# Designed miniproteins, single chains, continued (2), part 32

Each design is a single chain, and the fold is of that chain. pLDDT is the mean over its residues in the fold that is shown.

## One batch from the design tools (miniprotein)

Design m5090
Fold by ESMFold2-Fast:
Structure m5090 (fold): chain A 81 residues (1-81)
Amino acid sequence: MTPEEQLREEALRDLARVYRELLEWIEKNKDTITKEQLQAKFDEKRAELLARYADVPPELRARIEASLDNLKSFLLKLYES
């Protein structure tokens, strides 16, 4: 595997992990958390992931950010359903 391919696979695994962790947290805590707490938890996970990928090519970073933005929209919609 090229270093770029390896980095992309690592990013996809990290995105899947963040998705799973946030989904489980929402399902467990939906009735006790506020929308602000959900947004804060997401922003914390987003910042952690983006810090890990701070030095990657801009194209990969943009893809990670877009995936996280889509995830946030999905989780907020799920929370408000």
Scores: mean pLDDT 80

Design m5091
Fold by ESMFold2-Fast:
Structure m5091 (fold): chain A 80 residues (1-80)
Amino acid sequence: SAKEKLEEAKKLLEKGKGEEAARKVLEAGTLLDKSDDLGVQLNAGVAQLAAAVGLTVGEPKEGAELGIKLLERALAGDSS
């Protein structure tokens, strides 16, 4: 699930594995991007962009941190 991948991303980030954490953010965002909720979809899309940009510019930890925050907002909105 997206929540499980988000928890994996957090654990990888704590271990200093920013690139692997950013990849898990992309995976979680891809699952939430299929949501019927436009707010969830938007937060998931921006999280994927943040992780992808971080990986591209060599700042995967920063991209993963921002992506995690956006995915947490998406999941908080999905409480229905």
Scores: mean pLDDT 79

Design m5092
Fold by ESMFold2-Fast:
Structure m5092 (fold): chain A 55 residues (1-55)
Amino acid sequence: SVLLRLPESRQDLAVRLVTTGQALAVRREGDDILVELRDPALAERLAAEGLAEIL
């Protein structure tokens, strides 16, 4: 799995990752959302698009 950091403005993306079964875990860290993703290829794509940071 891969841990991603999303800004709070991307809450809709975090919800989508949970509802599609891509997120293994989600937690809030200040103004950011930490999401543990099942698929490393999806994590790389989201980071390349500037939507998330890989931790």
Scores: mean pLDDT 84

Design m5093
Fold by ESMFold2-Fast:
Structure m5093 (fold): chain A 78 residues (1-78)
Amino acid sequence: SMEEAVERLKRLINGEEKITEDEFKEILLGLDVDKDGGIGVETAKILQKLLGLKDDGYFDEEFVKALEELYKKRVIEE
């Protein structure tokens, strides 16, 4: 669910744990739900603030790029 994706992302941003690539993909899929079933503006703004982005509530390329940088720091890669 989107709520689970948000919770998992918050934990990653806080450095609480590292995750697998598959787990990160699931987070992205949960966040990539469209507006008809999707991301609330308030939720997106919270995530944008945590990622150091403009809190406009829009899931755009800047938001995706910030998630990619989080991937580099928190996803287990060998």
Scores: mean pLDDT 68

Design m5094
Fold by ESMFold2-Fast:
Structure m5094 (fold): chain A 93 residues (1-93)
Amino acid sequence: MEEIEKLLEEAIRLAEELKKKFPDNVIAQRAADLIIKAAELIRKGKIFEAEIQIGMARIQRGVLKLIGDDEAAEILDRAIELLDKALRLVKES
């Protein structure tokens, strides 16, 4: 579905934004890589593997909030929401 593709592309765009904006933040860099991998796995129909990557990204988001990196955590949260929406649409197909 075109809607799923747009959600995955937007999630990847937010992950790339996170990497560019916070180049020295190892947690943000790792979280962005998890988002990109999750989007790739959703495209390949590897839903359970994608859910694992998203779960790991949520843990990194929690760490970013705890250390006060609120802007990085907000971008990551938006990317996670897009992936969750894409997963719901895939499961309804």
Scores: mean pLDDT 87

Design m5095
Fold by ESMFold2-Fast:
Structure m5095 (fold): chain A 91 residues (1-91)
Amino acid sequence: QEEADELVRNAEKLIELAKQSMKKGEEYYKKDPKKAQTYYNNAIALAKGALHYAREAEKLDPERGQRLIDEAEKVLKEINETKKKMEEKWK
């Protein structure tokens, strides 16, 4: 339980940080595109980290772990879609 709880907390924290980094990317997109790209890349790395911890949590707590895997994958998809929209505007 304790080990699963720690992995769950780590996955949730990384998902939160990934969302914050993506928001910073949007914030800087028109003002500083290079900085925006750095934030999107950081968001992707954080979301991948969350997915790693979620998969580890799934081994100990399949229900909570699977939900976190789904959340991390959804966030990763949103970050990639947002980055693609940014790149399309640059053409």
Scores: mean pLDDT 84

Design m5096
Fold by ESMFold2-Fast:
Structure m5096 (fold): chain A 84 residues (1-84)
Amino acid sequence: SEKEKKKEEIKKKLREMIEKGVSVAELTEFALELEKEVGEEIVEEALKELAEEGNEKAKRVLINREIARKLIEIGEEIDKELAA
């Protein structure tokens, strides 16, 4: 499917960045930029597959993305509370 082809393309881009030796923080930022292009689901699936293949940086990026999402949610709740 088109979704599977896009996932493999994103997976290749992520793998290239990992091989280039970028930091986990830089890889996390790169993954967030890819989400703007193809959507969150495709990028998350690509990272999960790389992590399952034993890629430690991909696993750390998945954890960082989950933490970032939770921090944004907490921030939004605080903003709502302060606006009351």
Scores: mean pLDDT 81

Design m5097
Fold by ESMFold2-Fast:
Structure m5097 (fold): chain A 58 residues (1-58)
Amino acid sequence: MLAKKVEEVTEKMRPKLEEAGIRASDAPPPEILKEINRYGQELWAIENNEPLPAPPAP
C-alpha cells in the first residue's frame, strides 16, 4: 500500500511547495517527486519487513 504513504509524504511537502510558489494544481518538480518516492519506498520496505535492518525506523 505504497500510494497511501506517498500521499502522506506529499501532504507534508505541500506547505513547502506553496512557499516556493508552486500551486497544488501544478505538478511538483522532479526533484521533490524523487524524494517523495524514495521516502515512500522506505516506509513500504519497513512495513514489509525489509531484509536490511538499516532503513529509517519509525
Scores: mean pLDDT 59

Design m5098
Fold by ESMFold2-Fast:
Structure m5098 (fold): chain A 70 residues (1-70)
Amino acid sequence: SVLSPEERGKIMEEAYRLNPEEFEKINAELLKRLAEVQASDLSEAEKQAKIAALLEETLKRLKELVKKKQ
């Protein structure tokens, strides 16, 4: 299921609160990969699909981080 932007924001905030070092690392990796996709010669549809996949992968990593710190 696709989470709302509000739900994603909540998970990101909790992950940062519980482990700011790991969050900063994950976020920096995501931002770098997003910039690489946007700078590529892919179509806008392909860029959006890759961005969505990167966001879902990152969200799963953040959820696992939150789960381990419960």
Scores: mean pLDDT 78

Design m5099
Fold by ESMFold2-Fast:
Structure m5099 (fold): chain A 81 residues (1-81)
Amino acid sequence: SKEEFLERVERLIEEGERARREGDRESLRRSFEELKKLFKEAPEDLEVILYGIGAILRMIGMELDLELAEKKRREEAEELA
């Protein structure tokens, strides 16, 4: 059902956030892949689609934050030299 789909998405996000916090990149990656597969199999419902897109964007945001943090650290090291 639609509600069951949303509950599954929420669980995957929570597991992903927990894995990311603990530095478990492999578990985070698995949660993200499962989310993408689940979203592709979702019923064509605007609310479900929007929620799924939001969830994917949150995962992408976490990855981007890590990349930006590494870039800033590298730039700061060069500026202090």
Scores: mean pLDDT 73

Design m5100
Fold by ESMFold2-Fast:
Structure m5100 (fold): chain A 90 residues (1-90)
Amino acid sequence: GAEKAMEAGAEGALGALKGSKTGVEGSGAAISVIGGGVGAALGARKGENELGAKQALIGGRAGAESSGTEEGKKAALEGGRKAAEYALEA
């Protein structure tokens, strides 16, 4: 649960970084997606799975809004969604 949520957040962050046109956009998007993945993992570890899932979705959405490309937006949203699913399975 928690480990896979963190992995999904990291993969989403990497996709957002690779999809961005500027380092500032990529860094902002990556930080938001990683934050969501961390929130999901912490929620899963504490038995607060639903709260963790909400944090993952918020991070993915914030990452998508910060991303300068369609590919980065898709990566951020998918990372957040997968992290939320893994948090709920914990």
Scores: mean pLDDT 72

Design m5101
Fold by ESMFold2-Fast:
Structure m5101 (fold): chain A 71 residues (1-71)
Amino acid sequence: MTMEELVKLVIEEAEKALPQLEQIEKEAASTAPASVAPSIAFTFEVLEAVKNKDYERVEKLVKEMVEKMKE
């Protein structure tokens, strides 16, 4: 797969997760848990970029992840 296709796949997965995340966010707003796992931080950054349609940022994040996995 090209980087372009991989970014598209990540965006698609993020968009699919957005409804679930919105439900969780709505509940979290009432309960306000502050602590999250470090891996979740990366996921939230990708989701935030997708919400803003900042595909350039998504590509950067995905590229960084792929570089680490390639090692």
Scores: mean pLDDT 66

Design m5102
Fold by ESMFold2-Fast:
Structure m5102 (fold): chain A 95 residues (1-95)
Amino acid sequence: SIVEKQIEEINKLIEELLKEGKISEEEAERIKKKAEEELKQLEELAENNKLPVGEVTIDRPLYLALHEAILNKDKDAILETARDIMIEHIRKSAE
């Protein structure tokens, strides 16, 4: 499953941030749960060809890549781009 692979990559990033002391164990667990829930919601939205709605202050290139993937109805590209956006948010919140 592509969602399972993306969750594994997010978990690796969180483990790295924990080792660096940038986040607490409680924050790590909360972020992992939120990422899993959001990726599952995005998978459902991608299957229905719906645009994700929400406050998104993400780097424009990543946002454009997500928009392009949605227009092309590429479920795998939508999920991969969404993962990259989530990783960027996690990195910025840990700084």
Scores: mean pLDDT 65

Design m5103
Fold by ESMFold2-Fast:
Structure m5103 (fold): chain A 94 residues (1-94)
Amino acid sequence: SAMDELAKAVFSQLTDEEQRELLALLLAGVERYRAGEPEEAVLATLAAQVRALLDRRRPDWSEEEKEAAVRYFVAQLRRSIAATEAAEQAAALA
């Protein structure tokens, strides 16, 4: 899919350490949502954290590349939240 191709392109440019740091931020975002933080607040916090990490680790990346990476990770968190909600609804109907 187009999203799988975008994911491969983003991750192919990142070291294992950078990938682990970004994954940790994503997982922390899911945990904050599960703790009762509003979705938009959690997404905004992830966007700021990913941007700060990229500014530190990849200062030579263009503004467009950094913004694309931020949008990608925010979309991943949004999908993780939606999957969590779907699982909770399925459990409630069982």
Scores: mean pLDDT 79

Design m5104
Fold by ESMFold2-Fast:
Structure m5104 (fold): chain A 94 residues (1-94)
Amino acid sequence: MDEILRAKEELVKMTKEKIAKSQTTEEVNKIADEGIRELRRKLDEIGDEMAAQSTDPKQQNEILLAESGAIRSAEMELEEARDEQILKLQKQKA
């Protein structure tokens, strides 16, 4: 559980920093899309590894719930960061 949450926090932070440094709407969209794809892939990998090391069905279910929740939360945070940066760039042009 802690590994999934830590990986989520690190990936979200990195992607948000890249989004904030982006100077065009096209760059923001590209970074957000790639960030979401990488995040889902890495969290799936970590979740699968953790589940494979567990022999307890309850623990396996908790890992699955933590993984799906972390992915959903992270995607929402990155979509919000994308929208905020696009709005900021549009205001700078106006």
Scores: mean pLDDT 82

Design m5105
Fold by ESMFold2-Fast:
Structure m5105 (fold): chain A 75 residues (1-75)
Amino acid sequence: DAQEELKRAMVGVVASQLLNVDGLPEEEARKMVLEIGKQLGLPEETVLEIFEQVKSGKLTHEELSARFREARAAV
């Protein structure tokens, strides 16, 4: 549903931004993303899956931003 997609896209965008912050350790980025996912009501497993896909480059920042805009418009 649109709300679920919005939450997933939001987590992905945040993960992408944090992983590109100079001097921020990956472990700290992961913890911050997990906290945001928890506040959004997403399962830890789902948040970690999104984090790994962003980290591996499977999901690009451009694709995530587009998904976020589309999902936000649908909510």
Scores: mean pLDDT 78

Design m5106
Fold by ESMFold2-Fast:
Structure m5106 (fold): chain A 55 residues (1-55)
Amino acid sequence: MAAVNAAIAALPPEVRRRAIQLLADGKTPEQVVAELAPHLSPGELARLRAAVAAD
């Protein structure tokens, strides 16, 4: 969870707010990545996926 939390903190404020809300609603980190994928750049998406795999 630490790597995922750090990656989320680096996202734009609007995307970060959405990610935090999804986690608060009980979504898994993998579900959060799937929900945010259309709103992320390829680099941001790759970083978030790597963080999920690391945790």
Scores: mean pLDDT 78

Design m5107
Fold by ESMFold2-Fast:
Structure m5107 (fold): chain A 77 residues (1-77)
Amino acid sequence: MELIEKLKELAEKFRELGYDEMAEAINSFIELANKLGETAKEHAKFVIEQAESFLENPDLAKKNIERGKEYLKKLEE
């Protein structure tokens, strides 16, 4: 999935910038999205958009990524 590749690039970029927690959150989301496949596709797209806006609104971007991860976990149940 091309969206997952974009998320990996963003996670690596955040790690390079010193935002290790954000990189870890994105990588955790990637694992869940890969497990759920198409069901997670819309969530992956949303997370990419939030991550790209991180520097403008970092607290909100972090919360949105974590909420996306929690929603994927609930779908897994």
Scores: mean pLDDT 69

Design m5108
Fold by ESMFold2-Fast:
Structure m5108 (fold): chain A 88 residues (1-88)
Amino acid sequence: SITEKVREEARKTLEIAEKNKAKREANWAAAPKELREKIEPEIEKYKEMLKKITEAESLDEIAEIISEVSGVDKATVRREIKRAVASV
């Protein structure tokens, strides 16, 4: 049930993230090209990882996906997910 709730929230978050990223993309018009070239692949990777979370079958898989994107260790991510779900 924790995995199911996280997958549903990830789907909603992906939709919200698209709106937020559109605003950030507008900021690239004023940013150095070198900065965009470094960050654009990270943004694309983040969107891909959110999509993978919606298809994940276990909390362990979700924690590993988020850990790879965020740089936060898997154990900490797993604890935060459980905490977030318990508070909803």
Scores: mean pLDDT 74

Design m5109
Fold by ESMFold2-Fast:
Structure m5109 (fold): chain A 64 residues (1-64)
Amino acid sequence: MAAELVEALKEELRKRLPPEVAERLIELMDSDEPHVGSARAYDYAEEQGLGEEFEAAARAAYER
């Protein structure tokens, strides 16, 4: 994933989720290379029942 797309995804997560959840997902995204970190964040979101919200945020980021 390009760096610009990762930043757009972080912005969409901050808009859509409570700050504490959004910041945790962003920490996971920044924990490794963009593709690995994003996969970890998605797995965490699915564990929390937020997989659909994460997918919606990613879709919005891709439309920019």
Scores: mean pLDDT 77

Design m5110
Fold by ESMFold2-Fast:
Structure m5110 (fold): chain A 65 residues (1-65)
Amino acid sequence: KEEIEKLKKHAEEIAKAIEETEGIKLIVEIGYNKKNKPVVSILTEEELKERKEYLEKVKEKKEKE
């Protein structure tokens, strides 16, 4: 729990530094992979949407085939 929150905070700090430098907006997302390991992603809103759409298509193909 604490480890995940610390990781998220670090990711948010990095995202904020990039936002200040590049003038873009970044999203920090926390999830879990198939092995229940926490994963933190720093993405633009566009990248987050595209990645989620791509992963859903891959999941559908693997599970339904």
Scores: mean pLDDT 70

Design m5111
Fold by ESMFold2-Fast:
Structure m5111 (fold): chain A 63 residues (1-63)
Amino acid sequence: MKVTEVTVPKEEITREAVKLILSSGAEPVSTEKVDEHTIKVTLSDGSVLIVDLKTGKITLITP
């Protein structure tokens, strides 16, 4: 299991999230809103991307 964590300015959140997804080689299979500021994306390889829209913190958890 590998955890990658980055914090970016709010304007860079979408770009960095997309970059992390593309680098994994997996495709998004579900997207859920955990709370008002947090989005969880599950990828086809079992990886999970957690995006905090308030702080700019993006966490990628791979198997």
Scores: mean pLDDT 81

Design m5112
Fold by ESMFold2-Fast:
Order: structure tokens, then C-alpha cells, then sequence
Structure m5112 (fold): chain A 89 residues (1-89)
């Protein structure tokens, strides 16, 4: 169960990373509406990733792989915040 939760968290993190990259390209092209939508979708996937990380921690709270996933989620949240600031006029 924990291994499946870790894999699911990784998949949602990867989806969020792809959406953040698409948002960066949309900002570069001046498509701020698309950028905002992509960042909203990325944030939703990170929330799902956090849920699966929490499930994995309940099975093994000392798992270093899960701690690394938590760090990745926090870093991606910071990227979303910075990109949202770039969209604000």
C-alpha cells in the first residue's frame, strides 16, 4: 500500500511539473489566462500528491523517499507562487 501511494504521489508531482513548465511558456508568450489555468491545475495535482504522501507516512513515518517527495512538493509550490507574482500586473 505505501509503495503504491509513493508511486501515485510521484505521478501527480510529475503532472504538476509539466503544468508548471507549460505555464512558464504561456507567460513568455503573453497568454496569462492559460498560464493561470495551468498553475491552478498544477496546484490541484500537488494537493493530491500531498494526500498520497500523507498515506505513505502513515505506513512508514521515517521513510526518506517520502521526505524527499515532501521537499519536491514544497519547491514546486514556491515555483507556482513566483509565477503567480509574474502574472500580477
Amino acid sequence: MGEAAIKQAQEYIEKAEKLIEEARKAIENGDLKTAQRKLDEAESYLKLAELYVEIALKENPDNPEVKQLQKRIEELKKEIEELRKEIEE
Scores: mean pLDDT 84

Design m5113
Fold by ESMFold2-Fast:
Structure m5113 (fold): chain A 92 residues (1-92)
Amino acid sequence: ADLRRRLILAEIVQELLGKKLEGTPAEELTREAIRLAKRRLKDPAEALAVAKEAIEWVLRTYGIPLTPEQLARLRAVRSFEELEALAREWLA
């Protein structure tokens, strides 16, 4: 259900914020978001979508809003490997 997915997203965002990853590399935030999404969601496509949304919300909460171009790139990601590669690029 859509509501269940939104609740899982909110729980993942709260857990990520609780880990105090502010000031750490984007790659570390991305790895944790993927791990939490995979733990809660069995469907890889749904887990990827939730991980992407969680990263967006956490960065916004840290006061690091993604540019429209960065947000478009994040939303276009189709695999966990691509998501991790994007995070590494943002650290360069």
Scores: mean pLDDT 78

Design m5114
Fold by ESMFold2-Fast:
Structure m5114 (fold): chain A 58 residues (1-58)
Amino acid sequence: GAAALGALGATSGAVGAEAAGLARPEKPDLVAEADRQGGGNSGRGGRIAGERLAAGEA
């Protein structure tokens, strides 16, 4: 039920939040710089982060 849907959403959201955090820091002063360094990694970051977690836990 709702618990299962919440767990799936939390897992997916956690990965997305992690990728977003890696690509874009909270600091607006560093946003442009982080975007330059992690802009291309934004889409790939989500996959790499998930793969790293799977590989590290496996």
Scores: mean pLDDT 49

Design m5115
Fold by ESMFold2-Fast:
Structure m5115 (fold): chain A 97 residues (1-97)
Amino acid sequence: TATVNVTAGGTTSRNVHVVIEADAGTTVKVNVTVEGAPEQSAARVTVEVRGAGEVKVEGYKETVKGATLKDGPVLTVSVRARAGQTVEITFEGPAVL
């Protein structure tokens, strides 16, 4: 099992692209933390899995709505994907008024 910690934050970018290289049959878990975002702003994290053959990523893809991004909630995401497949994780919150 391979674990990757990703921080998507700051005021600079809401789009973060993470590339994971893994051998076929490897189970990958991705922890995503969103920091420095304006309260309840949206962030998009794209996870690309690469490797020889299919990579097993267990779990599910989740979109988080209504969460405050300032505190940087840590989400553990596991997704079933083939090598070279891109997985997009979206954080959504109410628009800042």
Scores: mean pLDDT 43

Design m5116
Fold by ESMFold2-Fast:
Structure m5116 (fold): chain A 82 residues (1-82)
Amino acid sequence: MEEEVEKVRKVLEDFEKAYQRAAENGDLETLKKELQKIAEKYFGIKDPNLDSFENLLKILEKAGVTDEAFVEALRRLAEEQA
């Protein structure tokens, strides 16, 4: 449980940094790549299904990582890509 909480915190921190970086540059492709790196680093997931933000969200859900702020941010990114 402590491990899961710490993992979520680190994921959110890295995500916020990536989001800020992408927002400054106006480049959502950079954000997508950073999210894929986060998934690989913290969850060991190198799945080709990470091509979409929806699939990344489902993978995080399966791993037991469902933080409201992180989920909402991914949802917004999926809508912006659509």
Scores: mean pLDDT 60

Design m5117
Fold by ESMFold2-Fast:
Structure m5117 (fold): chain A 99 residues (1-99)
Amino acid sequence: REEEERRRRSWTRVRPSPALMALLRKVGLTEEELTVSEIMTAVMEYIHQEKLLLPGKNSTIADLSNSELGKVLEVDSFDIYDVEGIEERILKNAEIVPE
């Protein structure tokens, strides 16, 4: 049930805000409509490119406090494996495409 709902959420098509779209273009996304999963992948790529993961043997925490991503998503940090929390932040910064 949770897996099915999560899968549906991942495939939800959205139109990113202009601020989020500008950030996504930096990682090579140019489409006006994207799935939440595609945006999630782009966010992870941005974190990796900008080296935003906190140093540590098992660090999964991205420090966004001084990043454009943090300003766009209005968060100071998140756990990269908190997929639901990240998806919620993406949805707050995007318009759901009507069915």
Scores: mean pLDDT 74

Design m5118
Fold by ESMFold2-Fast:
Structure m5118 (fold): chain A 72 residues (1-72)
Amino acid sequence: SDAELGAELTERATAALKKVIAEGGKIDGVEGEGSAEVTVEGDTVTVTYTVNGQTGTVTSPLSDFERGLAAW
């Protein structure tokens, strides 16, 4: 289901973001703090991310997002 897929993608995206930050993917000199939430609606995903108290949102086709996560 979209809800189950969204939960799985949220876990994977959060792990990928934390890995990038931990491996020196600094955003404005920030280290170590980040989270992501993925919502799936049909063939579209919406990602809400928070890094050091800064929140942003990105929308992407599901297939493009899954391809991106597979690279991590």
Scores: mean pLDDT 69

Design m5119
Fold by ESMFold2-Fast:
Structure m5119 (fold): chain A 123 residues (1-123)
Amino acid sequence: SGADLPLEERQRRFLTAQVYYLTGLLYEAKGDLEKAQEYFEKAQRLFDELGVDPLRPPAELLADPRVREIAKHIADAETYVLARDFEAAKEHLEKARELARELGWEELVELLDENLELLDELL
C-alpha cells in the first residue's frame, strides 16, 4: 500500500495524482475524451494506491506549507479550467511549477510543464 511509503514520497505521489486529474480535465476541455479518461484513471489509481480520498486528504500530507501551497494552486487551476478561465488556470499552474522547482521535484515540474503546454493550446 502507498500509505506505508515515506511522507515525502506520499506527498509527491499525491501532487502527481492531482496533476494527472488536471491533465484529464484539460483533455476533456479539448474534446479528447479518450485521453481524458486515461489521465483520470491514472489519477484514481495513484489516489487508491495512497489510500487517499482526494476530497479529504490526510492533514499529514499537507503539513508542509510549500506542499499545501502547491496542492492549493493545482486545485485552483482545476476550478478555473472547469470555469473555462484558462488564463487564470495558467497563472496558478505557473506558481505551482515554481514551488515544485524549489523543492527539486523535477518529475512534477515536467508534468506541470505538460499541462501548461495544454493550457496554451486552449488560450
Scores: mean pLDDT 89

Design m5120
Fold by ESMFold2-Fast:
Structure m5120 (fold): chain A 78 residues (1-78)
Amino acid sequence: GLARLDKIFQERIAEIEELFRQGKLEEALREAEILEGLLRIVIGVAKLINDQELLELAERYLREVEELIARIREELAK
């Protein structure tokens, strides 16, 4: 199941980065914040079921999404 989630998270991040490249900053931010919320839920679930591999996967993607949100917010502030 982890490989499928890994692919889904990669594809969603790529879609957000494409929106960012197109200058669709508000749409990119909204999609990034939705993914951030989903990743925080996945982290909570991973901790509850003691799934260390799922936890590490979700925490890696959360860091990547948080960095992307920061970049989008910087562009919106221009």
Scores: mean pLDDT 90

Design m5121
Fold by ESMFold2-Fast:
Structure m5121 (fold): chain A 91 residues (1-91)
Amino acid sequence: MSEELEVEVEVGVMEIALAVVRTVAARLKAAKVSDEEAKKSYEEQLALLKKVKEKAEKLVEEHPDNERAKKVLEEIEKEIEELEKEIEKLE
């Protein structure tokens, strides 16, 4: 029970981090900001998600039957790819 609760909390924290990054990315697309400011912000969000991805990968390896952990990892990987594409457009 305690270990299961800790896993649920970890997944929840990762889901919140992903939601924050998605919100920042959406606002950057809507805002009239310089390419330099947009690139810096995307790079900061990318760095955050890469750290979250490392934690998600470890969690999935330790709990391979946790579907929620697998789902959040897949969504993090997809958002990382989208952020990298946005950064490439600004280069």
Scores: mean pLDDT 82

Design m5122
Fold by ESMFold2-Fast:
Structure m5122 (fold): chain A 78 residues (1-78)
Amino acid sequence: AMAARVEALIAAALAAIEAGRYDEAEALLLSAPSPEALKEILAAVARALSDEPEEEIERGAEAAVAALQQAAENPPLP
C-alpha cells in the first residue's frame, strides 16, 4: 500500500505541476504519509523534471524535508 500511495502522489504532483497548479502540487506533497515518503516523492519529481546527479537530487530532497519539519514543528498529517 505504501509504494502504491507514493507512486500515486508522485504522478498527481507531476500532473499538477505540468498544469501550473502549484498550490495543488504542494498540498499533494504535504499529504505524504511520512517524512521518508515525502523525501522519495520530492526526489522522484526532481528526477522527472531535471538532469541532476542522483546524489544532488537525494541531498536536496532530504534538506527540503528537514526544513519543512523544522518550519512546521509538526507534520502536515494529523
Scores: mean pLDDT 71

Design m5123
Fold by ESMFold2-Fast:
Structure m5123 (fold): chain A 91 residues (1-91)
Amino acid sequence: MEEKIAALLAEIEKARPEAVAYYKEQLKKLSREELEELLEFVKKQIPVFEKELEEAIKEKAPLDLILEYLQRLEAAKLMVEVIEEVLKEKE
């Protein structure tokens, strides 16, 4: 179980440079105001996703569901990093 979680995290990390490049290209098309609004929205979702993942683990949810929640949380964290980097580059 822990081994599959570690494997998913490794795959996410391996795909990170390509995901960052893709999202950066898309996000550069947005205005500063749109990026700031999106950043606030995603940051508000992270604690919700963390709580849902924690609850799924506590309730012994199916592994596939736990992995889906983990992937969703990691994607949200990546999105915050990419939006912040694009905002910094627009200055």
Scores: mean pLDDT 81

Design m5124
Fold by ESMFold2-Fast:
Structure m5124 (fold): chain A 62 residues (1-62)
Amino acid sequence: MEEEKELEEAVKELEEKYNYINVGRTVLKSKDGKEFIVEQFVPNVSEEEVKKAIEILKKSKL
């Protein structure tokens, strides 16, 4: 189905282009009883990059 292809392409783009990790799926029901599949993503930011950002913030906070 066309909608399923668009979802798969969007998921692929998020993973490849925006470096997101898919951490799960949920099904939402609309007001009219239609079901939507929602993919949950988190940014694939390395722990080292997060630590560096925290260190910079600590250094700027006097």
Scores: mean pLDDT 60

